# Designs tried in a protein design run: designed miniproteins, single chains, continued (4). Part 44

Each design is a single chain, and the fold is of that chain. pLDDT is the mean over its residues in the fold that is shown.

## One batch from the design tools (miniprotein)

Design m13598
Fold by ESMFold2-Fast:
Structure m13598 (fold): chain A 72 residues (1-72)
Amino acid sequence: FKEYIERLKEKIEELKKEIEKLKEELEKLKAAGKSEDDPEIKKIKFEIEELEGIIDLLEAEIKVLEKKEKKK
C-alpha cells in the first residue's frame, strides 16, 4: 500500500495548496472592505472548512494504513 499512501499524501499537499489560494482570496475580499456577512466570504470560509475536513479524513486513512504496515 506504499503507492496508495503516497497518493494520499500528494492529495493532502494539493488540498493544502488550494486552501492557501482560498485564504489569499479571502484576504483580498477583506482588504476590499467586504464584511464577514458577505456571501462570498462565507462561501470561501465554507470551502476552506470542507477542504480541511477532507485533509483530516485523508490523514486518518494514512495513519490506519501505516499502522497496518507496522504490524506486518
Scores: mean pLDDT 80

Design m13599
Fold by ESMFold2-Fast:
Structure m13599 (fold): chain A 58 residues (1-58)
Amino acid sequence: DKEKALESLRAARELALALGDEASARRVEQIEEDLKAGRMSPEEAIEEAKRVVIETLA
């Protein structure tokens, strides 16, 4: 679901920015562009968003 993937990416980006993790925020922006361009599936985008959240909170 593309809409749910975009919501997950938005949440991951906001979390990364709140914690000062510029590299993770930039990664989420790239994933968002790949999803919008059709280079990444919604399922892949959700998994990458989860990974960013886990790595940021570690």
Scores: mean pLDDT 80

Design m13600
Fold by ESMFold2-Fast:
Formats: structure tokens, sequence, C-alpha cells
Structure m13600 (fold): chain A 65 residues (1-65)
């Protein structure tokens, strides 16, 4: 789910960037999902993936490393 991806990506991002405030995930179509990482200073970075499931797998791999 998008919420699961958001929770896992936020946890993974905070291991590297303590200035991360939030992560939002949106599935735009069947082959494109975007995670938006928002920093405390208001800066935003977008991460594109083919699916929400791909974002979840990447986050889990980062957390298990």
Amino acid sequence: SEKEAEELLLEAALKVYPDVESVTVEQLDEEKAVATVTFKNGEKIEIEAPSVEALIRGAKLALES
C-alpha cells in the first residue's frame, strides 16, 4: 500500500538524513509511482519507481542493511 511505502521510506531516509520531515507516495498510473521526500527546510526531492511495490522492496532492503 502507499501508506506502507511512506512509512518504510521515511524510516529508511531518516537513517541517512535526519532533516527529513515527511514522505508521501502517489501511484500515478499502472507503471509509475512517485515518492516525495520533504525536508524540514521545505526542500523536496522526488523518487520515481515503476510501482509502489518497488518502493516498498527498496525501502525494506535499505532497512535490513
Scores: mean pLDDT 81

Design m13601
Fold by ESMFold2-Fast:
Structure m13601 (fold): chain A 75 residues (1-75)
Amino acid sequence: NLEEKVKELEKRIKENPNDADAYFELGKVYAEMGKIDEAKQAFEKAIKIYDEKNPTLAKALQEVADRLLAEAEKK
């Protein structure tokens, strides 16, 4: 149930607004739901948080996010 996953991830973010992993997972769930704009926003937030500590990881995750968004838009 993708809607329940969204609620769980939103709760994690409410408890820890800098949980980059929760934002990245939220982006993946929104992409699976076809909510492309919401997915882009969630990925952008996750990448920004990751970039503050590890720019190399942030760059790699941006490439993953771009691929996931392209696949979601293609269907």
Scores: mean pLDDT 85

Design m13602
Fold by ESMFold2-Fast:
Structure m13602 (fold): chain A 58 residues (1-58)
Amino acid sequence: TAEDVIKEIAKKAGQDPEFALEAAKRSAELAGVSLKEAAIGAAEGLDDEELVKKAKEA
């Protein structure tokens, strides 16, 4: 799911996955996009093609 992808990104960045998920939900709401779209954007920002693929499949 998009939530799982965001938590995975957070773990790879050494961040608290629950905090990162809450921040991502808030950012998506403010931007008027879905959580899936936010997960794709975060994965693209890391230039991690495998995470981008997982986010798109979520």
Scores: mean pLDDT 78

Design m13603
Fold by ESMFold2-Fast:
Structure m13603 (fold): chain A 56 residues (1-56)
Amino acid sequence: MTIVVPKEVVDELMELAKTDPEKAKELAIEKLLEAGASEQTAEIGAERIVQDAKKA
């Protein structure tokens, strides 16, 4: 993937997703857009982060 998001940011988003998945998704979209993702890629990535947090 051409998008680079620090592992620290991903871990923070996953922790947030366990307590507030909607807020975690919003922040994940914002962080992915800042990293250069398209809007569609940011939404997909954010949903994946939230779902992975729920499965853990």
Scores: mean pLDDT 75

Design m13604
Fold by ESMFold2-Fast:
Structure m13604 (fold): chain A 68 residues (1-68)
Amino acid sequence: AREEAERAVERARGLAEKAETLPEEERRKVLEDLIRELRKLAKQYEKSGHYEAAEILREAVKELEERL
């Protein structure tokens, strides 16, 4: 769970970095999609009792929200 959450965060960061080459509107949509997916994953881990993995994902969501 934790390693999977860390990999999901790395993937999201990589996609967000690539999105910086896109026009502003397209970049924002990519970031919003990534934030939505990480939030869903965090809720799933929380529901299954994997609170550490959920926290890692929520921290990544906060990071991406700051980039909007």
Scores: mean pLDDT 83

Design m13605
Fold by ESMFold2-Fast:
Structure m13605 (fold): chain A 83 residues (1-83)
Amino acid sequence: NLKKGLEYLNEGNYEKAIEHFQKAIEENPQDAKAWTYLGQAYYLLGKYEKAIEYYEKALELDPSNKDAELLLEEAKREIEEKK
């Protein structure tokens, strides 16, 4: 499911990517990458608050995940810019 989610994400089919990343998380809730990609799919849909929630989950599981850290900062900036 993680690989399939990434294929959909790269195609720009964010809704299908979310479905597959959610399944990947159900199979392995400790997979910080799956949480990061789920957040990124929501970010690309413009759902920044959900993206932040999922990036924070990824960082709880893997505090060394630099990608999740940078994406979290970007999502927070999007919310602040639109206030």
Scores: mean pLDDT 82

Design m13606
Fold by ESMFold2-Fast:
Structure m13606 (fold): chain A 56 residues (1-56)
Amino acid sequence: KSDELHQLLQEAAKALKAGDYEKAIELLERMMEFLETDDPFLKEEIEYARKKIEEK
């Protein structure tokens, strides 16, 4: 449905807030696939989450 991108965004935001960075990366990657583009802001969020995983 047309709300799929909105749901992915909300789930990714919740995962980031909860510190579930692995789930956040998966959701952000799904958003990039859905948008059919390499969004630089999504890439920065993914890199941020990856750094947080490395700290754990």
Scores: mean pLDDT 75

Design m13607
Fold by ESMFold2-Fast:
Structure m13607 (fold): chain A 84 residues (1-84)
Amino acid sequence: DELARAEAELARAEAEARKNAAEAEKINPEKARKLYDQATRDIAAGRAAALKVGPLLGARVGAEGYRSFAQYMKNLALKEEAKK
């Protein structure tokens, strides 16, 4: 079922984003929290717009947003660690 797969991908992307944000928070807690809060709001807005089309698109947009944010936070943690 495509919807079930998209929802599973969304859940995995959310978990990865939270994990990578927690790692970045160990290095720069204020910046990491601010970026996580902003990304969560932006992803929620994108999902709300996509949900007007349907639940499958909502899940896919959410998963893509969290996946992109997870990669951004991983890169941020590596960059901040390299400065020390």
Scores: mean pLDDT 84

Design m13608
Fold by ESMFold2-Fast:
Structure m13608 (fold): chain A 64 residues (1-64)
Amino acid sequence: SAALEAARAAMASSDAAARTVGAEVLRLLQEGRPEEAREAALNAIRTSSNAGAVAAAKAVLEAL
């Protein structure tokens, strides 16, 4: 799915914070928990000060 691809792209980032967001979202999507993946991405946008992590979370939300 586009959301899985967005999460994998985040995990390929040189930014550790973006990789952390990508890993959590990818795990939840692979477990069949898209509502929790959406919540994790929204939480990253609200709480992260890292631009790469926020961009990764937004990309996942747009793909869900």
Scores: mean pLDDT 83

Design m13609
Fold by ESMFold2-Fast:
Structure m13609 (fold): chain A 111 residues (1-111)
Amino acid sequence: SHMIERAIEEIETLSEEVLSKIKDPELKEKFEELTKRLIEAIRNRDSEKIVEELRRIIELAESIKDPAEAEAVLKFTAAAVSIAAVAGLISPEQAEELMARASAALAALRA
């Protein structure tokens, strides 16, 4: 599917930008593995796994001590949610839940 291939390409490009901003090698490895799982779920059109991996990326961001690195991961997640929603891979309700969680985490970083 051309739409699925485009979604994967956009997410891969955005993930590379995030990886360039992360200094901690362990965090890079964890983010890279979660993004790989997300891409696989998208390729398989597995809505539940897409949501699960996006939630895991938010949980990873909440564990990040560096606010700039946490913000980069959360902004990536918000973009990935939008890409998945536009591609019809997740429901509007699933997208709203994930966006609310990412936005709450971003707000906590600014407090």
Scores: mean pLDDT 89

Design m13610
Fold by ESMFold2-Fast:
Structure m13610 (fold): chain A 87 residues (1-87)
Amino acid sequence: KKEEIEKLRNEILKIIGEIIAIIGELIDLERRIKELEEEKKKNPEKREEIEKEIKKLEEEKKELEKRLKELKKRLDELSKELDELKK
């Protein structure tokens, strides 16, 4: 049981690390999108180029949000397994 608990804890910690990294990337993407929206207001002549860049970042954000959901579900499942092993 103890070795199984240690393996689960290590896997949980690894997933938490991945979740934190993705959250950091999402925060950075949101900041960049806001900066580009302000740039679009200042430079209307570059609107099309900036809108394409924003769309790429929004697509990247959606993929990361999907990955984050998957990792959070896996984390919940592993946490339940850990709790069962502690009983």
Scores: mean pLDDT 84

Design m13611
Fold by ESMFold2-Fast:
Structure m13611 (fold): chain A 85 residues (1-85)
Amino acid sequence: LAERVAELAREAAEALLAGDEEKALALDEEAVELLREALAAGAPEAEIRRALGEALLAVAEVLAAAGRDEEAAAARALAERALAA
Protein backbone atom coordinates (compact mmCIF):
# COMPACT_ATOMS: atom_id res chain seq x y z
CA LEU A 1 0.00 0.00 0.00
CA ALA A 2 2.52 2.65 1.16
CA GLU A 3 4.90 2.17 -1.81
CA ARG A 4 2.12 2.38 -4.43
CA VAL A 5 0.43 5.40 -2.80
CA ALA A 6 3.82 7.17 -2.60
CA GLU A 7 4.51 6.37 -6.29
CA LEU A 8 1.13 7.81 -7.32
CA ALA A 9 1.64 10.92 -5.15
CA ARG A 10 5.10 11.52 -6.66
CA GLU A 11 3.76 11.16 -10.22
CA ALA A 12 0.81 13.45 -9.42
CA ALA A 13 3.11 16.15 -7.98
CA GLU A 14 5.40 15.91 -11.04
CA ALA A 15 2.40 16.14 -13.40
CA LEU A 16 1.02 19.18 -11.53
CA LEU A 17 4.40 20.98 -11.67
CA ALA A 18 4.50 20.21 -15.42
CA GLY A 19 1.04 21.83 -15.83
CA ASP A 20 -0.81 18.57 -16.52
CA GLU A 21 -3.70 19.06 -14.10
CA GLU A 22 -5.82 16.28 -15.67
CA LYS A 23 -3.07 13.67 -15.18
CA ALA A 24 -2.39 14.91 -11.64
CA LEU A 25 -6.08 14.58 -10.69
CA ALA A 26 -6.31 11.07 -12.20
CA LEU A 27 -3.25 9.92 -10.22
CA ASP A 28 -4.58 11.50 -7.00
CA GLU A 29 -7.92 9.70 -7.53
CA GLU A 30 -6.07 6.36 -7.87
CA ALA A 31 -4.21 7.04 -4.60
CA VAL A 32 -7.45 8.00 -2.80
CA GLU A 33 -9.19 4.86 -4.10
CA LEU A 34 -6.34 2.64 -2.82
CA LEU A 35 -6.61 4.26 0.63
CA ARG A 36 -10.43 3.89 0.59
CA GLU A 37 -10.14 0.19 -0.34
CA ALA A 38 -7.60 -0.36 2.46
CA LEU A 39 -9.88 1.36 5.00
CA ALA A 40 -12.89 -0.68 3.80
CA ALA A 41 -10.81 -3.87 4.20
CA GLY A 42 -10.02 -2.95 7.82
CA ALA A 43 -6.40 -1.86 7.41
CA PRO A 44 -4.91 -0.74 10.75
CA GLU A 45 -4.43 2.99 11.40
CA ALA A 46 -0.64 2.50 11.46
CA GLU A 47 -0.71 1.14 7.88
CA ILE A 48 -2.77 4.13 6.66
CA ARG A 49 -0.46 6.56 8.50
CA ARG A 50 2.59 4.91 6.91
CA ALA A 51 1.04 5.20 3.43
CA LEU A 52 0.29 8.90 4.00
CA GLY A 53 3.76 9.54 5.45
CA GLU A 54 5.52 7.87 2.52
CA ALA A 55 3.33 9.84 0.07
CA LEU A 56 4.24 13.13 1.81
CA LEU A 57 7.95 12.24 1.63
CA ALA A 58 7.59 11.53 -2.11
CA VAL A 59 5.85 14.90 -2.64
CA ALA A 60 8.54 16.66 -0.56
CA GLU A 61 11.27 15.18 -2.79
CA VAL A 62 9.50 16.44 -5.95
CA LEU A 63 9.01 19.91 -4.40
CA ALA A 64 12.68 20.09 -3.32
CA ALA A 65 13.82 19.10 -6.83
CA ALA A 66 11.66 21.97 -8.18
CA GLY A 67 13.28 24.46 -5.75
CA ARG A 68 10.17 24.72 -3.54
CA ASP A 69 12.27 24.26 -0.40
CA GLU A 70 9.85 25.75 2.18
CA GLU A 71 6.93 23.64 0.92
CA ALA A 72 9.20 20.56 0.81
CA ALA A 73 10.24 21.18 4.45
CA ALA A 74 6.57 21.52 5.48
CA ALA A 75 5.68 18.24 3.72
CA ARG A 76 8.61 16.45 5.42
CA ALA A 77 7.51 17.76 8.86
CA LEU A 78 3.96 16.50 8.25
CA ALA A 79 5.33 13.12 7.08
CA GLU A 80 7.42 12.82 10.28
CA ARG A 81 4.29 13.40 12.38
CA ALA A 82 2.29 10.82 10.36
CA LEU A 83 5.06 8.20 10.71
CA ALA A 84 5.49 8.80 14.50
CA ALA A 85 2.36 6.74 15.32
Scores: mean pLDDT 80

Design m13612
Fold by ESMFold2-Fast:
Structure m13612 (fold): chain A 85 residues (1-85)
Amino acid sequence: SVLEEIKKKLEELKKAKTVEEAKELTEEIIRLAEPYMPVERLIGLKLRLIGVELDYEWGLISEEEAIKELIEIAEEALRLVEENL
């Protein structure tokens, strides 16, 4: 199921060592979650992801902090899928 695919990717995301790997996994999770959430929630998650990427690139947060925030975005996407199934 899509839910099991998202859960597997979230476990991979929790093991990510770089922002680049974490970002790719988070984007894939959002893509899988997209059909199961309202457009305004989807836009909110995408904007949060862009914000994390920019904060990291500008040196405002560490790689560890960026990965943590990407995990939180992915966990929110999973919650939205579970609530709208």
Scores: mean pLDDT 89

Design m13613
Fold by ESMFold2-Fast:
Structure m13613 (fold): chain A 75 residues (1-75)
Amino acid sequence: SMIDEIVKRSEELLSTKTLSPEAQSLFNDLLERLRQAKSVEEAYQIVVDEALRNRYNPEKLEVVTIVLNVVLEVL
């Protein structure tokens, strides 16, 4: 599915980055929510909402932005 592609590409892009435990936890939670999304449009909304929630945390926002770019490539 397109959701599986989003999850796989996001994991590949972040696999070489050393994340803080907090950023890693956020990333793992975000991927789990994306796996439950019923459409790419729902995945987009999940990621946008997560970006807004983390707008004042630069590391978490960078992680979410990488995932958002993957979603936008699939849209």
Scores: mean pLDDT 87

Design m13614
Fold by ESMFold2-Fast:
Structure m13614 (fold): chain A 82 residues (1-82)
Amino acid sequence: SAAEVAEEAARRLRELLPEAEVSHRVVGGQVEEPQVAVHATPDGSRGTLLLPTEDGTAVVTARGPASPEELRRALERVAEEL
């Protein structure tokens, strides 16, 4: 389910970036393929991963001290593993 995908993605992201604040949710809209967006912040980076599922879109968000490049790689790795 979208909820199970969101929870598993968040779990994996927390393992890759233990200092990041990670949250997950499900939205009813559909994306055609996984999407990653990352923004620099004064204290590190913030990012979002959108994963298409059969029953909605799993959304994972992270904010923490990692660089934008480190966060992007972590989100892309999680997307590739799911």
Scores: mean pLDDT 85

Design m13615
Fold by ESMFold2-Fast:
Structure m13615 (fold): chain A 60 residues (1-60)
Amino acid sequence: LKEEVMEAIFEEASETVKAILYIVKYLMEGDEEARERAEEYLRRANELGKKAKELIEKLK
């Protein structure tokens, strides 16, 4: 259970960082592919964040 929470949080952080990097690339270069990639990573981060929240609630 603790390992699952840590994994979910780490995965969320990883996907969020990737999204930020692609957002920066899009804003600096106008790369439409980077915008699409950023949206994908943001969606995945959001899903992982919801999973992490559910796991944390179970620890209480």
Scores: mean pLDDT 79

Design m13617
Fold by ESMFold2-Fast:
Structure m13617 (fold): chain A 62 residues (1-62)
Amino acid sequence: SLEELRAELLGLRAEYVARYDQFTPEQRAEIDRLLTEVLEAIQKGDFERARELMERLRALIA
């Protein structure tokens, strides 16, 4: 659901912020791009793409 996607995104963003200094500049750039793409997919109602991008984001952060 949208609420579940939003909750997961907020959780991953919180973990990213908490561990920010542990990532390289290149990793941060990739994470920032994926975060933007997830938000855009959600705004467009493309929840399938949002889930796909969330899996990639999760692999980088968690």
Scores: mean pLDDT 85

Design m13618
Fold by ESMFold2-Fast:
Formats: C-alpha cells, sequence, structure tokens
Structure m13618 (fold): chain A 72 residues (1-72)
C-alpha cells in the first residue's frame, strides 16, 4: 500500500540522517515493493541513490537517480 510505502520512506530518511546507509537502502527497497504511484517510486529511487552516493558508490547512485528521473 502507498501508506506503507510512505512509512518506509520516512524511516529510510531517518536512517540516512543517522549515517545508516545500508539500512536506509533496505527500507527504501521495501517502499518500492509497497508503492503503487510513480511519485513514491521516484522518491524511493532518489533515497537509494543518495545513500549510495554517501557510501561513495557513484555508479550505483547514478543508476538509481536515472530510474527516478524516468518516473517524472
Amino acid sequence: SDARAQAYLDGAERLLEQGRYDEAIAAARFALREATTDELKARAYELIARAYEKQGKLEKAKQYREQAEKLR
């Protein structure tokens, strides 16, 4: 459900702020499974991209950012 997707995304944002990047990515992936709208899916892809960027995984960050852009 979109409500569950939003809850996972809010959790992922908190984890990202705490520097818990792998957990933030996991939470955002759960959000993708629950999301039914392109807006929520794009937000999840952007969170995953940001987490990978923080880890220095720039190629992965670019791939997920491109996925988010396709949904706009």
Scores: mean pLDDT 87

Design m13619
Fold by ESMFold2-Fast:
Structure m13619 (fold): chain A 99 residues (1-99)
Amino acid sequence: SREFLDEWFKKMDELVETAKEIIEQWAKEKGYKLLSFSVIAADEDRVIALVEVEDKEGKKHSYLAVLEKTEDGYRLTITPIDEKTFKPDLSKVEEYFFP
């Protein structure tokens, strides 16, 4: 029904906004300036985004961010993008939990 689709889109929009807020909080904690937040994919339970930040030395870093809704809050997975291959470096993944 239309009501089902409207509720589904609303949940996705709310999760994208939550993801941006959590990523802004992560960036502040790391001492980074958030330059861009670009959603690649989103559903009811997950947002995948490309994130660009600048450190205090003016160097830019790119990350693949995955926010997942859990029973107890949110899980944020941050994976750096390799500067030479432009692929996520899964050996350097960091995970954070937000209640």
Scores: mean pLDDT 85

Design m13620
Fold by ESMFold2-Fast:
Structure m13620 (fold): chain A 74 residues (1-74)
Amino acid sequence: APSLAEAVAYARALVRELGAEAGLSEAEVAAIIRNVEGWIREHYAKTGEVPSREEIEATIRALVRHVRAARAAR
């Protein structure tokens, strides 16, 4: 099973990759990393398990879309 450290490392790498592809700023990427890392850590604290890779990817994709939508609305 993935460890907490492995899940966090996976999430950080994926946010940087998808954020760069989406043209997000360094500050936007850092904010998404903080959000996703906090969510993974809270999930682990409450359940004793890390979210699946699929759940992590879906969450990151949703946050990247949200940031892009917020930029387009300005």
Scores: mean pLDDT 83

Design m13621
Fold by ESMFold2-Fast:
Structure m13621 (fold): chain A 81 residues (1-81)
Amino acid sequence: SNYDLLLETILSKLDEEKAKIVREKYEEVLNDKSLSEEQKKAAILALAIEAVESEKLGLTPEEMDKLLDKTIENFKKRIKE
């Protein structure tokens, strides 16, 4: 899918440790049974944007991990029950 290509493109620009973090967050979203397919798509796009921005800002793997967790948390707070 176009999402797999987008993910591969982003991961290719990251260090191995950062790429692992992004992949783990991606799997977390995909395995979340509380999210619809449209909500998963939106959350994945938000994660991709934040991963690219964190790399541009020179954030550490630990800082990026915390930022991506906060991104998922904020996304879930914005959707209805």
Scores: mean pLDDT 78

Design m13622
Fold by ESMFold2-Fast:
Structure m13622 (fold): chain A 64 residues (1-64)
Amino acid sequence: SNAEKEAKEKEIRKALEKVVETLKSMGKEEEARELERKVNELIKQGKYDEAKEYLETEGTRLLL
């Protein structure tokens, strides 16, 4: 449903914002932009589960 898609998108975007802000605070601005670009591409394609997995995997790797 549209409500479920909107809820998933909102959840992913909030998590993405937090990771991006943390990466920028670490001086990883270019990595933050690339992560945001790829996650947004997956969301635009309706691939919410892939977007979430990518953010969790790559976001965690970049935060280390």
Scores: mean pLDDT 86

Design m13624
Fold by ESMFold2-Fast:
Structure m13624 (fold): chain A 61 residues (1-61)
Amino acid sequence: MLTLGELLDEIKKRGGVSEDEAIELLRKVFGVTEEQAKRVLDILLELGYIKKENGKYVAKE
C-alpha cells in the first residue's frame, strides 16, 4: 500500500492528475471505495496538500 508521501510524489511526477486518476490513486493508497476516495480528496484539498487547477489535481509543496 502506498503512503501519503508516495501519493503526493506520484501526482507531482505526473504534473497533475485528472479527478478519475486521483480517485484511483487514493483507492490504491487507502484501499477504499470511490465515495471514500472522493472524501479523502476533499480533505487533501482542504488541508492544502493538493489543489485543483484547470480540472486537474496538482501537489502543493
Scores: mean pLDDT 76

Design m13625
Fold by ESMFold2-Fast:
Structure m13625 (fold): chain A 73 residues (1-73)
Amino acid sequence: LSEEQWEEIEIALARMIYGLGKASGDLVGAAKELIRLFEKSKSPRAQAEIKRLIDELVAQMSPEEKAEVEKLL
């Protein structure tokens, strides 16, 4: 896989994680998986999209859920 193909895969995976988190209601679990993907990513473009999705999940969290995720940032 080229760097560009890997970037596209990371973005697709991030969007899937986000969608599954929203569908299941496990926003904390989804955010933790996105943070792990962000840390492993070498693509600024993929990192930007992953961060956007993390921020969108965090905005929808309860104060307790938000505190759990913010400890990882």
Scores: mean pLDDT 85

Design m13626
Fold by ESMFold2-Fast:
Structure m13626 (fold): chain A 61 residues (1-61)
Amino acid sequence: SHMEKIKEQIEKFLENLQKRVEELRARRAAGADPETIAREEAYLQKVVDELKKLIEEIKKS
């Protein structure tokens, strides 16, 4: 269905964002500025959480 295609697009975007979160965690471990990393990680995690909520809503529809 059309909603299934939208879900696929959201899932692909979510996967890309999760990779960025992992990358930021690795950069933090490598000694990057903690405040900058924490801010970027928090923002990306917020977006990931919102997208996961959307996917769950689509599944129930």
Scores: mean pLDDT 78

Design m13627
Fold by ESMFold2-Fast:
Structure m13627 (fold): chain A 75 residues (1-75)
Amino acid sequence: MIELPDIEGLTLDEARSAFARLLQELADYAKSLTPEQREKVRELLLEFARKYQEATSIDEIRKIAEELVKKFEEI
């Protein structure tokens, strides 16, 4: 089960680190999927890594993480 990082009360740097861990967990989980599903996950992770780099607030990072997990569950 993929858990959303708890960002409440974290600094921006800590929130960024939590999101980086989420990306790594999803990438590791993708190794157990079919090649077709793995390619979809790869595209999703690249899209959200870019959105994450453009995020300037904890609220933006949280929304990006929530959307990523939701879309990942649809694969």
Scores: mean pLDDT 75

Design m13629
Fold by ESMFold2-Fast:
Structure m13629 (fold): chain A 56 residues (1-56)
Amino acid sequence: SLDAEERARLLAAVDAYNAELAAHPGMSAEERAALEAGLAARLAEIAAEAAAARAA
């Protein structure tokens, strides 16, 4: 289902973000802010794609 696909993509995005944090414990505040911005953009993309799929 679209809901299951959306959920799987959201979980994958969050897992990737957490993996980057765990892999780079010495990450600077600027690098962390960039990673957070990237996650926010990815979550918005997933939501937009899911909304488009539901509208079709």
Scores: mean pLDDT 84

Design m13630
Fold by ESMFold2-Fast:
Structure m13630 (fold): chain A 90 residues (1-90)
Amino acid sequence: MASIVVRVEIEDPSRLHEVVQAIDAVIRDAGGRWVSPPSVRGLGPGHFEISGEIELPEDTDLEALRRQIAAAAGAIPGVKVLSVEITPLP
């Protein structure tokens, strides 16, 4: 298991669902899943935090996964990825 925290700046908040979908797709492609639906929190105008717990295969490269999430979210027009943090859980 791992904890994930993604922070983004978005020009159009109505498109936040596309960021969540991009993160979900990358996790799924890695053979993973959300333990529970991700939490979404507003940090300020256009600033959002997406967080939750994920189950991943034992051999998952967490640094590669972090980079893939950042790339997928950052590819969405009007989205700036501020940080992606993945922390292994015991």
Scores: mean pLDDT 85

Design m13631
Fold by ESMFold2-Fast:
Parts: C-alpha cells; structure tokens; sequence
Structure m13631 (fold): chain A 59 residues (1-59)
C-alpha cells in the first residue's frame, strides 16, 4: 500500500510541521480505505506495527 509506505517515511524522516500535517492526512486516508475492507481491530494492528517500526528506528 503506497500511502502506508509514504506515511511511514514521513514518520521516520519528517522534520517540519508540514510533514506532520501530511502524515496525519495520509493516516486518515489509510484508515478510510482500511475501514472498507477490514475490521477495527485489524486497523489498530496496522498502526501498532507502524509504531513498533518507529520505536526500532529510534533505538
């Protein structure tokens, strides 16, 4: 999912207020797409994995 990859890249490499805003916009788009095909629990798991990747990079 290209939007998800762009979202993760912005979380990892984003350094400006514009990057944070764009990441939030992508998060909303990803969530809307996922809500059509997946359960809320599965959507939560996707964002949990994104958080784990961010934590790993900050090590």
Amino acid sequence: MKDYEEYLDLLINGSTEEDVKKAKELEEKITEKLEKDFKEEEIEEFYKEAGKLLDKINE
Scores: mean pLDDT 70

Design m13632
Fold by ESMFold2-Fast:
Order: C-alpha cells, then sequence, then structure tokens
Structure m13632 (fold): chain A 70 residues (1-70)
C-alpha cells in the first residue's frame, strides 16, 4: 500500500508540474505515511487514483470510484 501510494502521488506531482520545493514537501509527507494505518493508506490510494483519472479527463470514473470507496 505505501509503495503503491508513493507511486501514484509521484505521478500526480509529475503531471501537475510541482516545483522542487513542493516535491520536497511531498517526499517528507510520503515518509510520514510509512507510519499510517492500512485503512488510511487504502483511502489515500483511492483518492490518488481518482485524481489521476480526473487529470486524464476521466472525471466520471473518478467520481464513481470515490462514491464506491467513501
Amino acid sequence: LVERFRRLAREIAERRGLSEEEREELEKALKELEKASDETLEKGVILAEAELLRLDGREEEARRLLEEAM
């Protein structure tokens, strides 16, 4: 879960064109996620997958994913 979330978060950051400072903040946040519960990580993965779908213009699929998971 942690590694899956990290991969998704980095893909989002790359697509959004985050600055070096924002990327450093993201990496610090990702390190803290290693201490998060599996339930928190599962929700994080779903949110990240939904954001990637939205960035790809697949907004209806993103909305459905969030509705089914939350």
Scores: mean pLDDT 75

Design m13633
Fold by ESMFold2-Fast:
Structure m13633 (fold): chain A 61 residues (1-61)
Amino acid sequence: VFKPGDRVRILMKDGRLIEGVVLRVIREPGNESLDVLDLKTKRVVRIRLSDILAIIPLDEK
């Protein structure tokens, strides 16, 4: 379960790896996506859930 504020590592189906903070989860039919603050670029990126291979939590506490 992913929530706004969670730190995640996102492995894309095309092999790209994004590490960031979840800002928003969008759950619209045909447009399910995450808004993530990319920690490398400091930019907000919108990632479609259909393009995601895996999401890994980074919060180790």
Scores: mean pLDDT 78

Design m13634
Fold by ESMFold2-Fast:
Structure m13634 (fold): chain A 63 residues (1-63)
Amino acid sequence: EKEKDIEKIAELLNVSRETAEKILKGEMPKEERAKLITELAKNDPQKFKEVLKILKKHHPEPL
């Protein structure tokens, strides 16, 4: 299930699987993660909502 969510985040954010895994684990710097998510929110609000759902599923609080 985590593997599938990592692949979805990579596809939605148009980043490498490695980067998506770091985002899902909360291992990315807070500002760098925020920039990627903000760019997605501007370019594709539907994909942004999907990313947020996946992230909240693995991290109950907003980040």
Scores: mean pLDDT 75

Design m13635
Fold by ESMFold2-Fast:
Structure m13635 (fold): chain A 64 residues (1-64)
Amino acid sequence: AAAEARARAEAALERLRAGEAFDDAEMRAFLEALRAAGGLPGLRVERVDGEEVAVFAPDVGAAA
């Protein structure tokens, strides 16, 4: 469910903010949770070169 995906994404984001290093499997799970949750404030999943990556906008978006 989206609520569970959001909780999972928020928990993973807190670990990343605390400076924990994620393995590839943990990072993939985080990206899937972000996508299923529809993103988090200041953080979303974008497709770059056919792959999904997390993009973090900590303050404001650029006018571009």
Scores: mean pLDDT 67

